# Designs tried in a protein design run: designed miniproteins, single chains, continued (2). Part 83

Each design is a single chain, and the fold is of that chain. pLDDT is the mean over its residues in the fold that is shown.

## One batch from the design tools (miniprotein)

Design m6863
Fold by ESMFold2-Fast:
Structure m6863 (fold): chain A 81 residues (1-81)
Amino acid sequence: GEEAREKAREAAEEAERLAKEAGEAKAAGAPGHKIAGEALAAIGAANEAGLYSARAGTREEGERAARAVGEGLGKPVEALA
């Protein structure tokens, strides 16, 4: 599945970008609804990366996305556990 690998890569890149933006928005004191929206979008992209990564028979893109969400969101992700 070349298409699945491509979609996994795209979703992982989106998750990385959104998680970084959410983390930066939180650090800058952005409104809670903006931080929550970006965090949820990052989590959604990470889930998509995981699904397509599994379909492509790879773990790299899914692992990248999960790591980006964990590092970018930090404490909010820990609070959900």
Scores: mean pLDDT 75

Design m6864
Fold by ESMFold2-Fast:
Structure m6864 (fold): chain A 57 residues (1-57)
Amino acid sequence: SAEEIAQALFDAFGRTLRDLYERDPAALRPLLVEQLGVPEELADAVTARLVELLDSE
C-alpha cells in the first residue's frame, strides 16, 4: 500500500517532488499529507519509500 502510493506519486510528480526534496527535505512529508492526501498513518512509510525512489533516479 505505502509502496504503491509512493510509486504512483513518483510517477505523477517525480520531478516536482525531487526539486522540493532537494530544496527543503522537511517540507516533503507535510506536502504529502496536506496537499496530496496521503493518510497520516502511512505518511512515514510513503515518505521513506519516496525518498528512496528520488535518490535512486
Scores: mean pLDDT 81

Design m6865
Fold by ESMFold2-Fast:
Structure m6865 (fold): chain A 89 residues (1-89)
Amino acid sequence: DEAERQAKIAEIEAEFQEMLDKGLPNLEKNRANLTDELAERAKPIMIEQLKEIGDEENIEKLKNDIKNLPDITLEGMKKATEKLIAKIK
């Protein structure tokens, strides 16, 4: 269960790192779609992780952070995604 979740987190991290390695200019045209895709993929894992530790307050904060990802700069989206992934490890 937890091992499967950690494996999925690692998969998302690897995909995100691949996107970073390809450079920001390659992502700029698809900024909104990229942000939405990463948020939707991470969201269920983050919510389940926080449920297991009983942190309802941070679940709501995380939902709000995900909702706001499309409104930030591409550099901000990178940092926000890194921060969210770090929280669910």
Scores: mean pLDDT 55

Design m6866
Fold by ESMFold2-Fast:
Structure m6866 (fold): chain A 110 residues (1-110)
Amino acid sequence: FPEDLEKVPEEDREPLLLALTSQLPNGGWPQRPGSGLTEPDIQGTAEVTNFLLEAIEKYGVQTAKNALKKNLDKIVELLLEALQSDDEVTVTTAVKVLGKLIKEFPEYFE
């Protein structure tokens, strides 16, 4: 385990590792992390990004911050696509996650 993950409660470590290890080559996440699905899902990407941002805010997990920063362009692209959805839950989740990304990576959004 990365040293910063030792500060995460044991019950949250396995979901966090799953999120970190299930990121697709295109930077997004499938609808269910660990399911073997290979296509990025807008809702799945928004939910996993939110979970990683919460881990950063609550525990200061630099490994999660680095994973988001490395793929930030693609994550932002997928979240902006989510804003065009007719599904209110998808749009609401994307708005919240984009707000958190602006707070954690203000330099990217200048």
Scores: mean pLDDT 73

Design m6867
Fold by ESMFold2-Fast:
Order: C-alpha cells, then sequence, then structure tokens
Structure m6867 (fold): chain A 94 residues (1-94)
C-alpha cells in the first residue's frame, strides 16, 4: 500500500526530471506536474497524520526555491526533487 504510493511518486519525479533534461515544452511539464500532484493527493489521503505532515513539509521545502522562477524546466526540476523527497518520507514510514 504505502510502498506502491511511494513508487508512483518516484515515477512522477523521474518523468519531471526527464522532461526538464530533454527540454520539453511548458505544456508537457505542466501536465506532468498535474500528474505528480494527483499522485501526491492520492498518497496523502492514505497516510497517517504524522507522515502526512512530514510529506507536506518536505514538498514545501523542495518547491519553495522555484517560487520566483519563470523557467519551466527549473520548475520541473524543483517539483521533481520535492516529489522524490515525499516518496522518501513515505518509504521511511514503512
Amino acid sequence: MLAEAAERLREAAEELKRLAEEGASRDDIYSAIGRAEDALREAMAQLPDDVRREVVAAVYEGVLPARDSTDWREIARRVAEATLRAAEVIERAL
């Protein structure tokens, strides 16, 4: 259960990282961010409150550096890092 949620977040992070490296379009990156958000939302619905709080903190810390960026590839990299951190927090709770 939680291992599957972590794996889905890892897959979303790897997709975003790949799109950033390959120079994908803004639309492709935006769609991938949406998929990562959906995976995170589904995972958080299944998590205990303490793990959910740690995931929220990890995501916030990871995304914060991208707040002022207008570079969608940089945004994709930051969102990928935040998503991977979320997966790691969930895996530690297993």
Scores: mean pLDDT 78

Design m6868
Fold by ESMFold2-Fast:
Structure m6868 (fold): chain A 81 residues (1-81)
Amino acid sequence: SSEELAALRDELAERLREVFEEDPENIEGAKELLREAARRLEALGHDALAAQLMEMVDKAKTIEEVENTAKRLVIELEELI
């Protein structure tokens, strides 16, 4: 539902901020949050977006790439809400 997608977006944004506030170079922590978001998207029936997100996360090697993946996910979630 729109409410569940909005909650996922807001929770992801808050948790990513917390991860980078504690350690701005924590690539693996940020990637794990994005993988968790992908699993939640799959549970909500957004299988294609979940698969795309997982591929982007697996390919990300730098903080900038992880941040760009997170920004892309937020945009995709806002389009679904």
Scores: mean pLDDT 82

Design m6869
Fold by ESMFold2-Fast:
Formats: C-alpha cells, sequence, structure tokens
Structure m6869 (fold): chain A 68 residues (1-68)
C-alpha cells in the first residue's frame, strides 16, 4: 500500500507514495500491570515497541514505531 502523511508531536514529511517509519513516545504513570497492558495494546494495534524506560516510581516512557 501507499503511505500517508501523519501528524504526531514531531514533523512528518512523506509523500503519499512513501512508507516512512515514524518514531513516537508516550509517558504513562501506573504499575507494572498497567505498563504491560499498554505495551500489549500497542502491539495488538500494529505498532512496534522499540523501548521501555523507567523515569521514576510508577512512571515509564514507551518508544514505538509505525509506518506512515
Amino acid sequence: GRGRILSWDGTITAGPTTKTPVDRTLVLEGDDAFLQDVIQSLEYNGYTVTGVERLGPGRYRISFTYLA
């Protein structure tokens, strides 16, 4: 399939004929069970989780990639 331009917090500049990997992060607060639920939801919806960083007690940054 052909790519589309998507708007995230970063700038994406891709033509409609191009599939470009887009890196995105989100920050969450919760326990380990909540973290796993968010990761599973991202993966289930076709995102690739590339990293998880603990920022503090009960706070995590998840890095993920998708094609735009």
Scores: mean pLDDT 65

Design m6870
Fold by ESMFold2-Fast:
Structure m6870 (fold): chain A 66 residues (1-66)
Amino acid sequence: APAIFETLAELKKELERKEGPEAAKQTVEQVYNAVVEGDKEAIEKLAKEAKDPEVKKLLEEIRELV
C-alpha cells in the first residue's frame, strides 16, 4: 500500500537524522523484511526496543498497516 512506503520513508529520514545512515539502513532493511513477510511481531519488537519516541511511533504505525 502507498501509505506503508511513505511511513517507511519517514522512518528512514528520522533514523538517518538521529542515528546516522548506516544504522538507519540496517533498521529500515529489518522493518522492510518484516513488512514483506507480514511479521507484525517482529515490527512490535523493534518498536519496543526503540528509544526515540518519533521512531517508536512510526514503527507502531507501520505495524498497524501490515
Scores: mean pLDDT 82

Design m6871
Fold by ESMFold2-Fast:
Formats: C-alpha cells, sequence, structure tokens
Structure m6871 (fold): chain A 100 residues (1-100)
C-alpha cells in the first residue's frame, strides 16, 4: 500500500474536518486515518473513490497539539487533494500522488 502523511497544528480547539478528494480521472480504494502521536483518533472506512468523489472524517482537536493525517491507497491510483477545515476555514491543504 502507498501512503502519504501530513502534519497540522490547530490554531483553535474544536471539531476539524479532514477531506480527501480524488481530483484525478482514475478510481482508487483509500483510507483516511488521523493520529495524535501514535494514537489513532479517527478513521474512515475503506472507500472506493471514483473521479472527483470525496471522503471525509472528523476529529476533535486541541489548539497547539500536533496531528497527523494519513491517506493510504489500497488499490488503484490517483491524485488527491487533502484539506483540513475548521468550520469554513482551511487550516491545511496539500496534494498527494499515490499508487497501490
Amino acid sequence: ADSKSFTFTPKKSGTYTVVASNISSSTATVKLNVYKGDELLAESPVTTLNPYEVLTVSVEAEKGETYTVELTVLSGSGTFLVSVYHGKEIEFEETAVLSA
């Protein structure tokens, strides 16, 4: 499996929404995990994302703590936009190019 991890540090405590969007023309089966250190705080089900579909998980996060978002491709390939939102504000956004 191919994976990419991203780290973010919230500026405010509260609910953060992690979105992985398949911005490619290919289909991939993926999973989103959110960690604090080695502790798994939130995970998605294993999900098949067709072109332009999205996968979302939510996590409660504390200001100033460091969190890791991991996107894993279990089958297929794609280019993914990984965004972290606090309400309407984008706190983090990066692209990942991944293949199983």
Scores: mean pLDDT 86

Design m6872
Fold by ESMFold2-Fast:
Structure m6872 (fold): chain A 77 residues (1-77)
Amino acid sequence: MEELKKRFEEMVEYLKQLIADTIKRLKENNVSEEEKKKILEDFKAFADRMVDTVPEEYREEFKKAVDELIEKAEKEL
């Protein structure tokens, strides 16, 4: 149980870091609004594929975390 929780937390932290780095790069490169939207959509698709590797007990929490990360990213861009 503890190992599954750690895996879940590591996956969420990885996505937090990935989206933060993505936001920073998009801001530094003056990317268009259309390109920003596509990048966020691609990130969402990537995260949705990761759900299959998340322990079943944490899948709902993981999906919620992903949605919150996307919403925060949209507000920062």
Scores: mean pLDDT 79

Design m6873
Fold by ESMFold2-Fast:
Structure m6873 (fold): chain A 62 residues (1-62)
Amino acid sequence: DKNEMIADAIRMALRGRAPEEVIEKIAELAKQGNLDEAIELARKHAPPSVAEAIERLVDDLS
């Protein structure tokens, strides 16, 4: 499943850069197919460079 691959990639990208609780919430949103909400939450809690990397990854895999 594309959504599961995106969720795993988000976990890897955010590891050590956001609280684990927040990372799991973002990954769960991605797994559910709520990619827009997942990206927006990542932008709120991650540095801009990391959020952009996640956005590119979501665009590439979706």
Scores: mean pLDDT 76

Design m6874
Fold by ESMFold2-Fast:
Structure m6874 (fold): chain A 84 residues (1-84)
Amino acid sequence: EIEQQVQELSKLISAMVERAMKESGTTDKKKAMDIVMNRLFQSMKDEGLYNPELAELARELMYALVDGDMEKAKELLEKILEAE
């Protein structure tokens, strides 16, 4: 059910991007996504869970979701899940 996971993740990411846009006053979705990603990566580092290769895949996944590229998002999510 990876397609369902991609849809749920897309909804969550969209909500986080909308919130970041409202808080920062930006209308640029990619700039708002950079704010969200910086928060997530900092949280991962604080918890000792930061892996540079997984962070790179997560960054690509987030941009694919923002761009609406669901096929690329699915491929990237599968790679992340296989790496865990």
Scores: mean pLDDT 75

Design m6875
Fold by ESMFold2-Fast:
Parts: sequence; structure tokens; C-alpha cells
Structure m6875 (fold): chain A 59 residues (1-59)
Amino acid sequence: MPSMDQLLAQAQQLDEQATKIAKKLGVDKSTVLKEINSVPDSTPLQEQLKKAEETLKKK
């Protein structure tokens, strides 16, 4: 079971990476977060970020 600290660290990393992807692609951070949330919760954080970036890059 992930610790509270691990969950907080993942949330912060997700927010930071979503901001970077948003700036890279010229879209809103909320758009990136929406795409990340469309990926199953069982998917590792790094893979969620990669899929979100790939989906937005194709649009």
C-alpha cells in the first residue's frame, strides 16, 4: 500500500509534469490533466504522462 508521502510526491510530480507538457504543446494544464485522468488508474504515472502527451500531440 503506498504511503501518504508517496501519494503526495506522485501528485506533485504529476502536477509539475502536466505543467511541462502543457507548455511544450501550447495547451492548458487542465487539458493535460483531463487526458491523464482518462487513462486507467492502474497505469504507472510515467506511462499515464506519456499517453497523455502522445494523445495531445496528435491533436
Scores: mean pLDDT 73

Design m6876
Fold by ESMFold2-Fast:
Structure m6876 (fold): chain A 85 residues (1-85)
Amino acid sequence: MEELAEKAVEYFRKGLLAKTEEEAYEYGYRAGVYLAKVKKEGSEEEFEEAQNRMGELAEKLAAEGVPASIILAASKGIIEGLNDS
C-alpha cells in the first residue's frame, strides 16, 4: 500500500515539475490512477493521507513558483485518472 501511495505522490510531483500543461496532465492522470488503487486496495486512512500529501505538495510548489496552469493541468489529470479507474 505504501508503494501505491508513493507512486501517486511521485507522479503528481512529476506533473507539477513538468514543462508543459500536456505533460502535467499526463503525469497527473497516472497519479490519479494510483490514487484510485490506494482507494480500492488500501484503507480509508491511507487514501486520505495520500490526498493530504498531494495537497501539501501542490501548495508548497505553488509557493515556490510553479505556474498555476501547470498545477491546474496536473490536478485535472488526477481527477480524470481517479474517475476513470
Scores: mean pLDDT 84

Design m6877
Fold by ESMFold2-Fast:
Structure m6877 (fold): chain A 55 residues (1-55)
Amino acid sequence: AIPEEVLRAAAEELLRRSKESDESLADIARQVAKEFGVSPADVFRALVEMADAAA
């Protein structure tokens, strides 16, 4: 199990980089996932959960 805090940090980093770059969300997610030691699918799931919590 990957700690929720790690997934949240990865999702926030993905959002930050997506605002600064014209790269695809999938490409940024791959780079972030590699740096945090998680899968890109885990990062996307955390991103969806963050967006849902903010609504």
Scores: mean pLDDT 77

Design m6878
Fold by ESMFold2-Fast:
Structure m6878 (fold): chain A 108 residues (1-108)
Amino acid sequence: SPSPMQQIIDKLQETVELTREALDAINQGDYEKAAELVEKVKELNNEIADQFKKLGDSVLEKSSQETVKLTNEALEAIKQGNSKEARRKITLVESGNTMQILYLRMQM
């Protein structure tokens, strides 16, 4: 079976894919779809944060809490119709999740 770290990497890769789909939805003016995708990213990041806590990795747990915060800020920007701020916040979420993948790969 996959290692615990590989399972988390697979979830992080899913969040990165969903953030890209959310950016595409915003660019198409589909704010309802963008909000649904960002809500899924938030749910996955909360699950990832819980897994990092169970593994005792406080650095990754803190990083995941930061990405959750950024997803909440992205959702608020979407609700306000601020597409520029929404894109900025979603891009920061993608960056954070990508850095978490790189950090985990260095520990393998």
Scores: mean pLDDT 88

Design m6879
Fold by ESMFold2-Fast:
Structure m6879 (fold): chain A 100 residues (1-100)
Amino acid sequence: SKQLEEDIKILQELSKSVKEVSLSSLENLVQQYLEKRQIKIELSPKNPLYKNLLALVAAILRPKASTNELLKLVEPLIKNDEDFILFAMAIVSAKKILGA
């Protein structure tokens, strides 16, 4: 969709300022994106949009990383098997969207 393409461009532009890739840098990029778009959501991994944005930002920052390597970046947010499955699905979707 045209909206998704614009969202990716915004996230790619914000990603240029990141020197070190960590969970903190992923969360900071997602917050900057939400502020720029004037979107108010719960900043929680239980929110599907927040989870999907974290996955998308991780894939943008580490385009050659495997799904398992990207999952390690969000590991502190994974508390159970359901969280693992949902984050894995979000990362696979993000990689597919980016053509990886």
Scores: mean pLDDT 84

Design m6880
Fold by ESMFold2-Fast:
Order: sequence, then C-alpha cells, then structure tokens
Structure m6880 (fold): chain A 75 residues (1-75)
Amino acid sequence: EEQEILESLPEKAQLAVRLLDAINAGEDEARIRALARELGLSDAEIRAMTRDELKVLAASLAAEEEHGLPKEGKR
C-alpha cells in the first residue's frame, strides 16, 4: 500500500531486511520481486537494477531503521 507509510519505520526496515535475506539466500525471483515491490519498487525498476543494487538499497534502509527491528526468525 503506497500511501504514506514511509514514516512507518518498522515496516520499511522489515521489508529491507527480508529482501536482503532473500537475495543472500538466493531465493526465487518472485519472492525478491514481491519484497522489492512492497518497498516501493516496480518490476521495471527491479529489472533495471542489479541484485547488488537492490541489496545496497535494502541494506541502507535496514541500517537506518534498525533501532526497532528485532530479528527473531526461525529459518
């Protein structure tokens, strides 16, 4: 939902962390695209970017909002 959730720190940070994890784990493109789309990127933008570019973008977002992002996943 692209409205004004940019100030919703936890959601952006969580999506960024999940995107990073998916890229690092080599998960399917559908998952990576879905996560990137939730971050506000379109399929066209994702195609224009390399996986490294997406990773850097996600890392930047996650690092800036890591103050309230617990990482308690059971994978």
Scores: mean pLDDT 66

Design m6881
Fold by ESMFold2-Fast:
Structure m6881 (fold): chain A 90 residues (1-90)
Amino acid sequence: SEIEKLLEEISEKIGEMINAINNNDKEKLKEYAEKLIELLKKLEPYFPELSEEAIKLAEKIPSLSQEEQLKALDEINDIIGEIIEAYYKK
């Protein structure tokens, strides 16, 4: 489904962002964050409140310290977990 495809692409971008943070690659981190935001905006029609919360966190990441960037990604992962639970709940 479209939602499952978006969730897979989001998980991939989060992984790429973690790698960019660990490699101190600020340019790639910014590019991946922008792509993550685009994917989250595509989820907004299905999960508006959770997607908006994740977008706000992702927008802040490039300006944060490394420790705060990793914390923000953990928070985004928690939000994505809530979306996955809501999607697969009968």
Scores: mean pLDDT 87

Design m6882
Fold by ESMFold2-Fast:
Structure m6882 (fold): chain A 74 residues (1-74)
Amino acid sequence: SASDKAAQIMQLMKDTLRQVADVISRYLERKREALKITDPTEREQRLAEIEQEMDSELANINAARQQALARIDA
């Protein structure tokens, strides 16, 4: 039913938001540690790696969300 689909979408959105918040929190901690690196080249490389890894994890969460939405809409 439409109500059942709405409930599933709401739960998916809540789960996705929680996952995104967790990812951001973990990467902010890693970025804070990287900012303590005194060598500017090493610091810049580490920050770039952290950013790339975070973007990849967020992209994976978004892909999983899109797949879940498609299953609900079926």
Scores: mean pLDDT 88

Design m6883
Fold by ESMFold2-Fast:
Formats: C-alpha cells, sequence, structure tokens
Structure m6883 (fold): chain A 75 residues (1-75)
C-alpha cells in the first residue's frame, strides 16, 4: 500500500507528464485535487486513529479522480 506522500508524488508526475494534453478545465480540476491531496497528506501525519484512516481514504480518492481525468483526456 502506497503512503500518502507517495500518492501525492505519483499524482504530480502523472500531471506533469500529461499537462500539455489536458484542457484548461481538466488541468484546473487536477490542480485542485493535487492541492487537496497535499493538505490531506499533512493532516494524515498529524492525526491518529479513525481520523488518520479517513485522511488516507481522502488522499486515495483524490488520486483516483486525477488518474481518471488524465486517462479520459488521453482517450
Amino acid sequence: MLSPEELVERAKKLYEENKDKLTASQAAMVEANLKAMEIMAEEYKKSTGLKKDLYYLMVASSYTVIETIVKNALA
């Protein structure tokens, strides 16, 4: 299982490799999700118990959104 920091790094690489293929709207949505992931990854480090698990799920969910946007842009 990837750490939140590894998920953020993967999302950033995916965006940087494909940003020229995205529309302005798609790029804005990816950037918003990346920003959210960075905030949630920081909160994950400061959290314990159920709250920590919830922040992990939020990071993973935002990663899936970014991957979906990029895949759809490449199709």
Scores: mean pLDDT 85

Design m6884
Fold by ESMFold2-Fast:
Structure m6884 (fold): chain A 64 residues (1-64)
Amino acid sequence: MTPEELVELARKAAEGDKEASRKLGEIAIKYGIHTVDLAGVVSLAAAGREDEALARARAALEKA
């Protein structure tokens, strides 16, 4: 899983893609991503803050 893949999936989930939202939950469990970090990535992606979303995604994956 790359930070770019996580941000792309988070953006799709924020746009209302239920399948993307389901996959985000599965990825969070698989990689041990904390709920607060996942929510942060989704919020930044939804706001169009791509650079900040990528930085948050990288930090979340490094902790997992």
Scores: mean pLDDT 81

Design m6885
Fold by ESMFold2-Fast:
Structure m6885 (fold): chain A 75 residues (1-75)
Amino acid sequence: MKEKKIEVKDDSDEAILDAMTEFARALVEGVDKIEIKAKTPELQKEMEKWLETVRKMIEQGRADGAAVRAARAAA
């Protein structure tokens, strides 16, 4: 099982954007388990929420692509 650890240095906009970029990269590469290490519990919760948002966007994009291909094949 592919696992990756992503550390969030602080609550600065730059650190948050860097972590979100790493989430997207890891999910596209097929990593199925991402461990977030944040400096505070509040930041940890916020970053976990962003990870789930990014994951849903990627899965929805894959599902939408498959649905479009199926619809075109059926038409």
Scores: mean pLDDT 74

Design m6886
Fold by ESMFold2-Fast:
Structure m6886 (fold): chain A 70 residues (1-70)
Amino acid sequence: MSAEERREELLEEIERLEREGVRAVILGDTAALQAKMREIIAKYEELLPYEPEKAREKIERLRASLATFE
């Protein structure tokens, strides 16, 4: 798999997880939302070698949001 193919795959997976997160918000499922946010962070960590600036920004924002649940 090329670096470009892997980057596209990660972006598609992130979009899927983001849609699942939105659904969790609509349903009021805070536990599911937190789980999806952690999964999204993990995917952005995998994206770091391909899109470092975008990945760091998203990871920082998501980690800050997760901290509000503690």
Scores: mean pLDDT 82

Design m6887
Fold by ESMFold2-Fast:
Structure m6887 (fold): chain A 73 residues (1-73)
Amino acid sequence: SSEAEKARAEFEKVAREATLVASEVSEELGKQVEGEAVRLHIEAESSADKLAAYKKALERMKELLEEVKRLKE
């Protein structure tokens, strides 16, 4: 498997977790996080460098996951 496929899988895993945690805060926030994940996926699939794009998308979703975890406090 390519490193890009591995980066995509990790991105998808973190995106699902971030969406789930956001949905526990509010349904509206959950939809917003899901929309951001879809947008990042489309950008990465359209990128000439999919590996770099998915790594960037993963870091954004990790940041967002930490932000929604703070909102639950």
Scores: mean pLDDT 86

Design m6888
Fold by ESMFold2-Fast:
Structure m6888 (fold): chain A 90 residues (1-90)
Amino acid sequence: LSAEQRERLRAAVDAALAASGLSPELKAAARGPLVALAIDLAEQRLASGESPETAIETATALVADLVAYLESLSDELATKIIALLAEAMA
């Protein structure tokens, strides 16, 4: 991925979190892990033969779905899942 494409993924994660009903603390905790996940997923899809545009769109859609699921959870459970994601992306 180019620097511009990585910035597009960061912007997409920021937009999804900003639009969500998550607390400011959960948004802050989720941002880093979600950006790392989006970039990793897009790079994996690119390596499998997808175009950069398709890889970015797919990663963006899956991150948006994950943010929606986190929003549907209790704050306690969302906190635990975000921590688990952070550990997995370390």
Scores: mean pLDDT 85

Design m6889
Fold by ESMFold2-Fast:
Structure m6889 (fold): chain A 61 residues (1-61)
Amino acid sequence: LGYKTVVSMIRVGRIREITMLYSRAAGRAGRDLGLSEEELVKAARDAGADESEIKAVLEGY
């Protein structure tokens, strides 16, 4: 589903654009793809997400 695209954008560093619009959907997509919370947070931080974006991603997880 479209969530794979959102997770891919997190991994390649386009997190700012995607998580500003779809932060909770990114969290749900990570869970659906079998990523742990730690893996998802690490990918978001490595991509340059701020703490408010990371919080919203985790709220959607």
Scores: mean pLDDT 65

Design m6890
Fold by ESMFold2-Fast:
Order: sequence, then C-alpha cells, then structure tokens
Structure m6890 (fold): chain A 103 residues (1-103)
Amino acid sequence: SAALAALSPAVREALRAYAEFLSRHHDTGPDADDLVARAAEALVAASRAELERIIAETEPLVERDIAEAEADPSLSAEEIELVRRAGELLLALAAALRAELAA
C-alpha cells in the first residue's frame, strides 16, 4: 500500500512482526496484512505531536495490559506470556517510530 511504502523499513518490520504475532495467536484476530495496512494508514495520517503522544502512551499501555492479564484468574500462564510478548513487540514498534522522528 502507499501508506506502508511511506514508513521507514524499521517501522514496517516492527509493525509486521507485531501484526503477525497477533494473527498467529488469536483464532478470531485480524488478518496480519489488514492490520498492517490499517495501522500504516493511521501512522502516516498522524501529526508529529500525535505520534509523540502514541509513543509516550505505549509503555503505560503495555504495563496496564500485563497487569490486567496477571490479575485475570481465567487466563493460563501461557496466555499471560503471550500478552507480555505482544507488549515487547509493541514497545519495539514505538522505539522504531521514535528513531524515525529523530531522523
């Protein structure tokens, strides 16, 4: 897509890794290609200030998601580990976006 092509290679790689992880580990999750395309459009449309806000909000969001998963007695240890891994990939995407904004 035109939006995906406008992103840096590092951002595209991080976004794809996150999308593929979500698609692989969720039976009713979004198709990885659709998630990548939609996220790329949102990122390209965002202002610098909006991107900086998204980056700043990513770590607190990941910490909250992990805490909520750990507090949920219906989740297995394996399911909690998947939430942690998704968080690591999202933090990598935020780091790639931060590097792109610094360039």
Scores: mean pLDDT 82

Design m6891
Fold by ESMFold2-Fast:
Structure m6891 (fold): chain A 113 residues (1-113)
Amino acid sequence: SKEEMIEKIKAVLEKLLREMSAILREFGMSEETIERLRKKVSSKVEEILERLARGEISFEEAIQEIEKVLELMVTQAVLEAREEGMPAEDVNELQRRLSEVVLKALREVKQIA
């Protein structure tokens, strides 16, 4: 059902947000920054899934919007890491690791359809 599909998507994305938060902590980003980024992404994802539940958007459109939200989160995390003075080599590794877990999660979400 649509409800079962949405719950599976939520589970994948909640796991992703935990993995991303763990990576950000490993790289020494502040808990305030991590929580702010997490809340912003969670809010946007919840809005997309609510629109999907109401039949306002298709499953494919929901995935595309979620992908954009996650890409923007990675971009924002990288910008904030640079602002906090993280060395360029560490910022590049942070971006690589965040992108890797995002791509893996998006592949899992696409298999739910």
Scores: mean pLDDT 89

Design m6892
Fold by ESMFold2-Fast:
Structure m6892 (fold): chain A 101 residues (1-101)
Amino acid sequence: DVEAEMKRIKEALERMLERGEITEEQREEILKLLEEYLKKYDLTPDQIYFAYIIILDGVKFNDLEKARKVIDLIVNSEPNNQEANQFISDYFKEVLEKLNK
């Protein structure tokens, strides 16, 4: 459910803002970019979650060009493309490790 995933993301961003982990400007930019992808593509809940984490990293560490390239791979790759799925999974793991530092 796309709406349920977006609700979870908005709640997660609100908690991050309350903890001082992101600024209000970063929260607005993350939501703006995620909504742009949702409007442009028919994303699955998993794709929305991956896009969210990648956008969060790109906004927080000022590397939106890399974030956009990875999201383009997520939205344009076939679901059963093993090479693309492996790259996305590896990148997602790196981003999560970086965000937890």
Scores: mean pLDDT 77

Design m6893
Fold by ESMFold2-Fast:
Structure m6893 (fold): chain A 59 residues (1-59)
Amino acid sequence: RLAAFRAAAAQQPDPLTRAQARALLLANGYSESVADAILSRLPFPITKAQLLAAVEQYI
């Protein structure tokens, strides 16, 4: 799951908007509540590395 998310994130623009990051999380099987919980802790726009670190820390 996390490895698939890393691969998908690599294809995204850098930096990411909140909407792009949310869409990426939902597309990769994270629920709306989990996605919103992760994203609420991040300043936007963010780098792909920041998004990956936040997802890894939440799991």
Scores: mean pLDDT 74

Design m6894
Fold by ESMFold2-Fast:
Structure m6894 (fold): chain A 70 residues (1-70)
Amino acid sequence: SRADRIVDSIRRRVGGSSTATIQQILDVLVNDMGMPRSVAISIVIQIRRQVNGSSTATISQISSVLRNYF
């Protein structure tokens, strides 16, 4: 699925880390996936809500949010 492809791109960017920064997630959505910045920001806001405003999210949390969009 598109969500799985995005998650795989995030995993590659973080070099096997179990977490990604909000900025790394945004960069993947915009630069690697070609997503409009406004759409990417909406997704990132939802991820930030899931992590209570943290600057990082687990790959599992990111995957869960992305499945709601794709």
Scores: mean pLDDT 84

Design m6895
Fold by ESMFold2-Fast:
Structure m6895 (fold): chain A 95 residues (1-95)
Amino acid sequence: SEDEKKKELIEALKAFFERLIEYAKEHAPELVEELKKVSEEFLKEAEKLSYEELLELLKKLDEKLAALPKSLSRKERLEKFIEFLKEIIKEAKEK
């Protein structure tokens, strides 16, 4: 069912953010608190969306990330990820 798929997707996202926070602790420790806050806010908004709406937002996030220059530092990539996630959260709140 879509509810089961949504639950599985949200659990995968939680695991992803936990790994990303650990990565940030090593490569951009100054971004850790903002990343925690933004990931928590995203997960809260994701719970309110349908499975299809959540997939649409994740596709937009993936497309934004794929368009980033390969020359960016690890810190710059994390900064852009946080920026794009904030944009996606704003879109989620408007649904």
Scores: mean pLDDT 87

Design m6896
Fold by ESMFold2-Fast:
Structure m6896 (fold): chain A 102 residues (1-102)
Amino acid sequence: MVDRLVEGVKAQLEEAKKVAGGKDTLTYDQFVAWMQSLSGLTSDEFIAHVRELAKEADKDGSGKLTLEELLDMLLGILSTFASQEEVDEVRKKMLEYLKSLK
């Protein structure tokens, strides 16, 4: 289970990094583009909702989301259906992965 969760989260962060042009931070517009790519949804209502999620995930108010802030958001969603042990293991492996990206 955990390895499948790690691969899923890793794939989502890799796509986010591609939208960011290889940078370790996404603008709110890049975050919206990533969410549109994952969901196939493009409505103004969806865009507004995703921008509010970006503001909530932007812990330092910089106007940008780090890959670590995106990971925290994804792990928050994961915690609604996975055990705390699984969430903690995914977090550990993903933080090691993000450190490897330099």
Scores: mean pLDDT 76

Design m6897
Fold by ESMFold2-Fast:
Structure m6897 (fold): chain A 111 residues (1-111)
Amino acid sequence: MEEEKERLKRGLEAAEKALEYFDKNKSQMTPTDEALRETLELVREMLRAYLEGDEEKFQAIRDELAKRYAPEQKNPTLDSLLLLVYGAAAAFTGDPEMRAQARELAEKLAK
């Protein structure tokens, strides 16, 4: 529980770092980058709702993400969403800690 809460807080920080990159480079964004930004904004709000204990908001955002990933993923797990967040943060910032977190999540999901 406590370990999961700290992990989700780090995921929220990673999402915020990735979104800061989009804000600084908004004029250079492609439609694909805008779609990723919208997904990261939803994941950030979902993680925030979970940490605040807002079950209704968490479920609503999770359902929205499931609709967006319907062709590829029936029910996105929290770990898969965190992998997306850390992967995006690592790609945009080059942060080795974000890359390490993405790698650990990828290895966990590959089991």
Scores: mean pLDDT 70

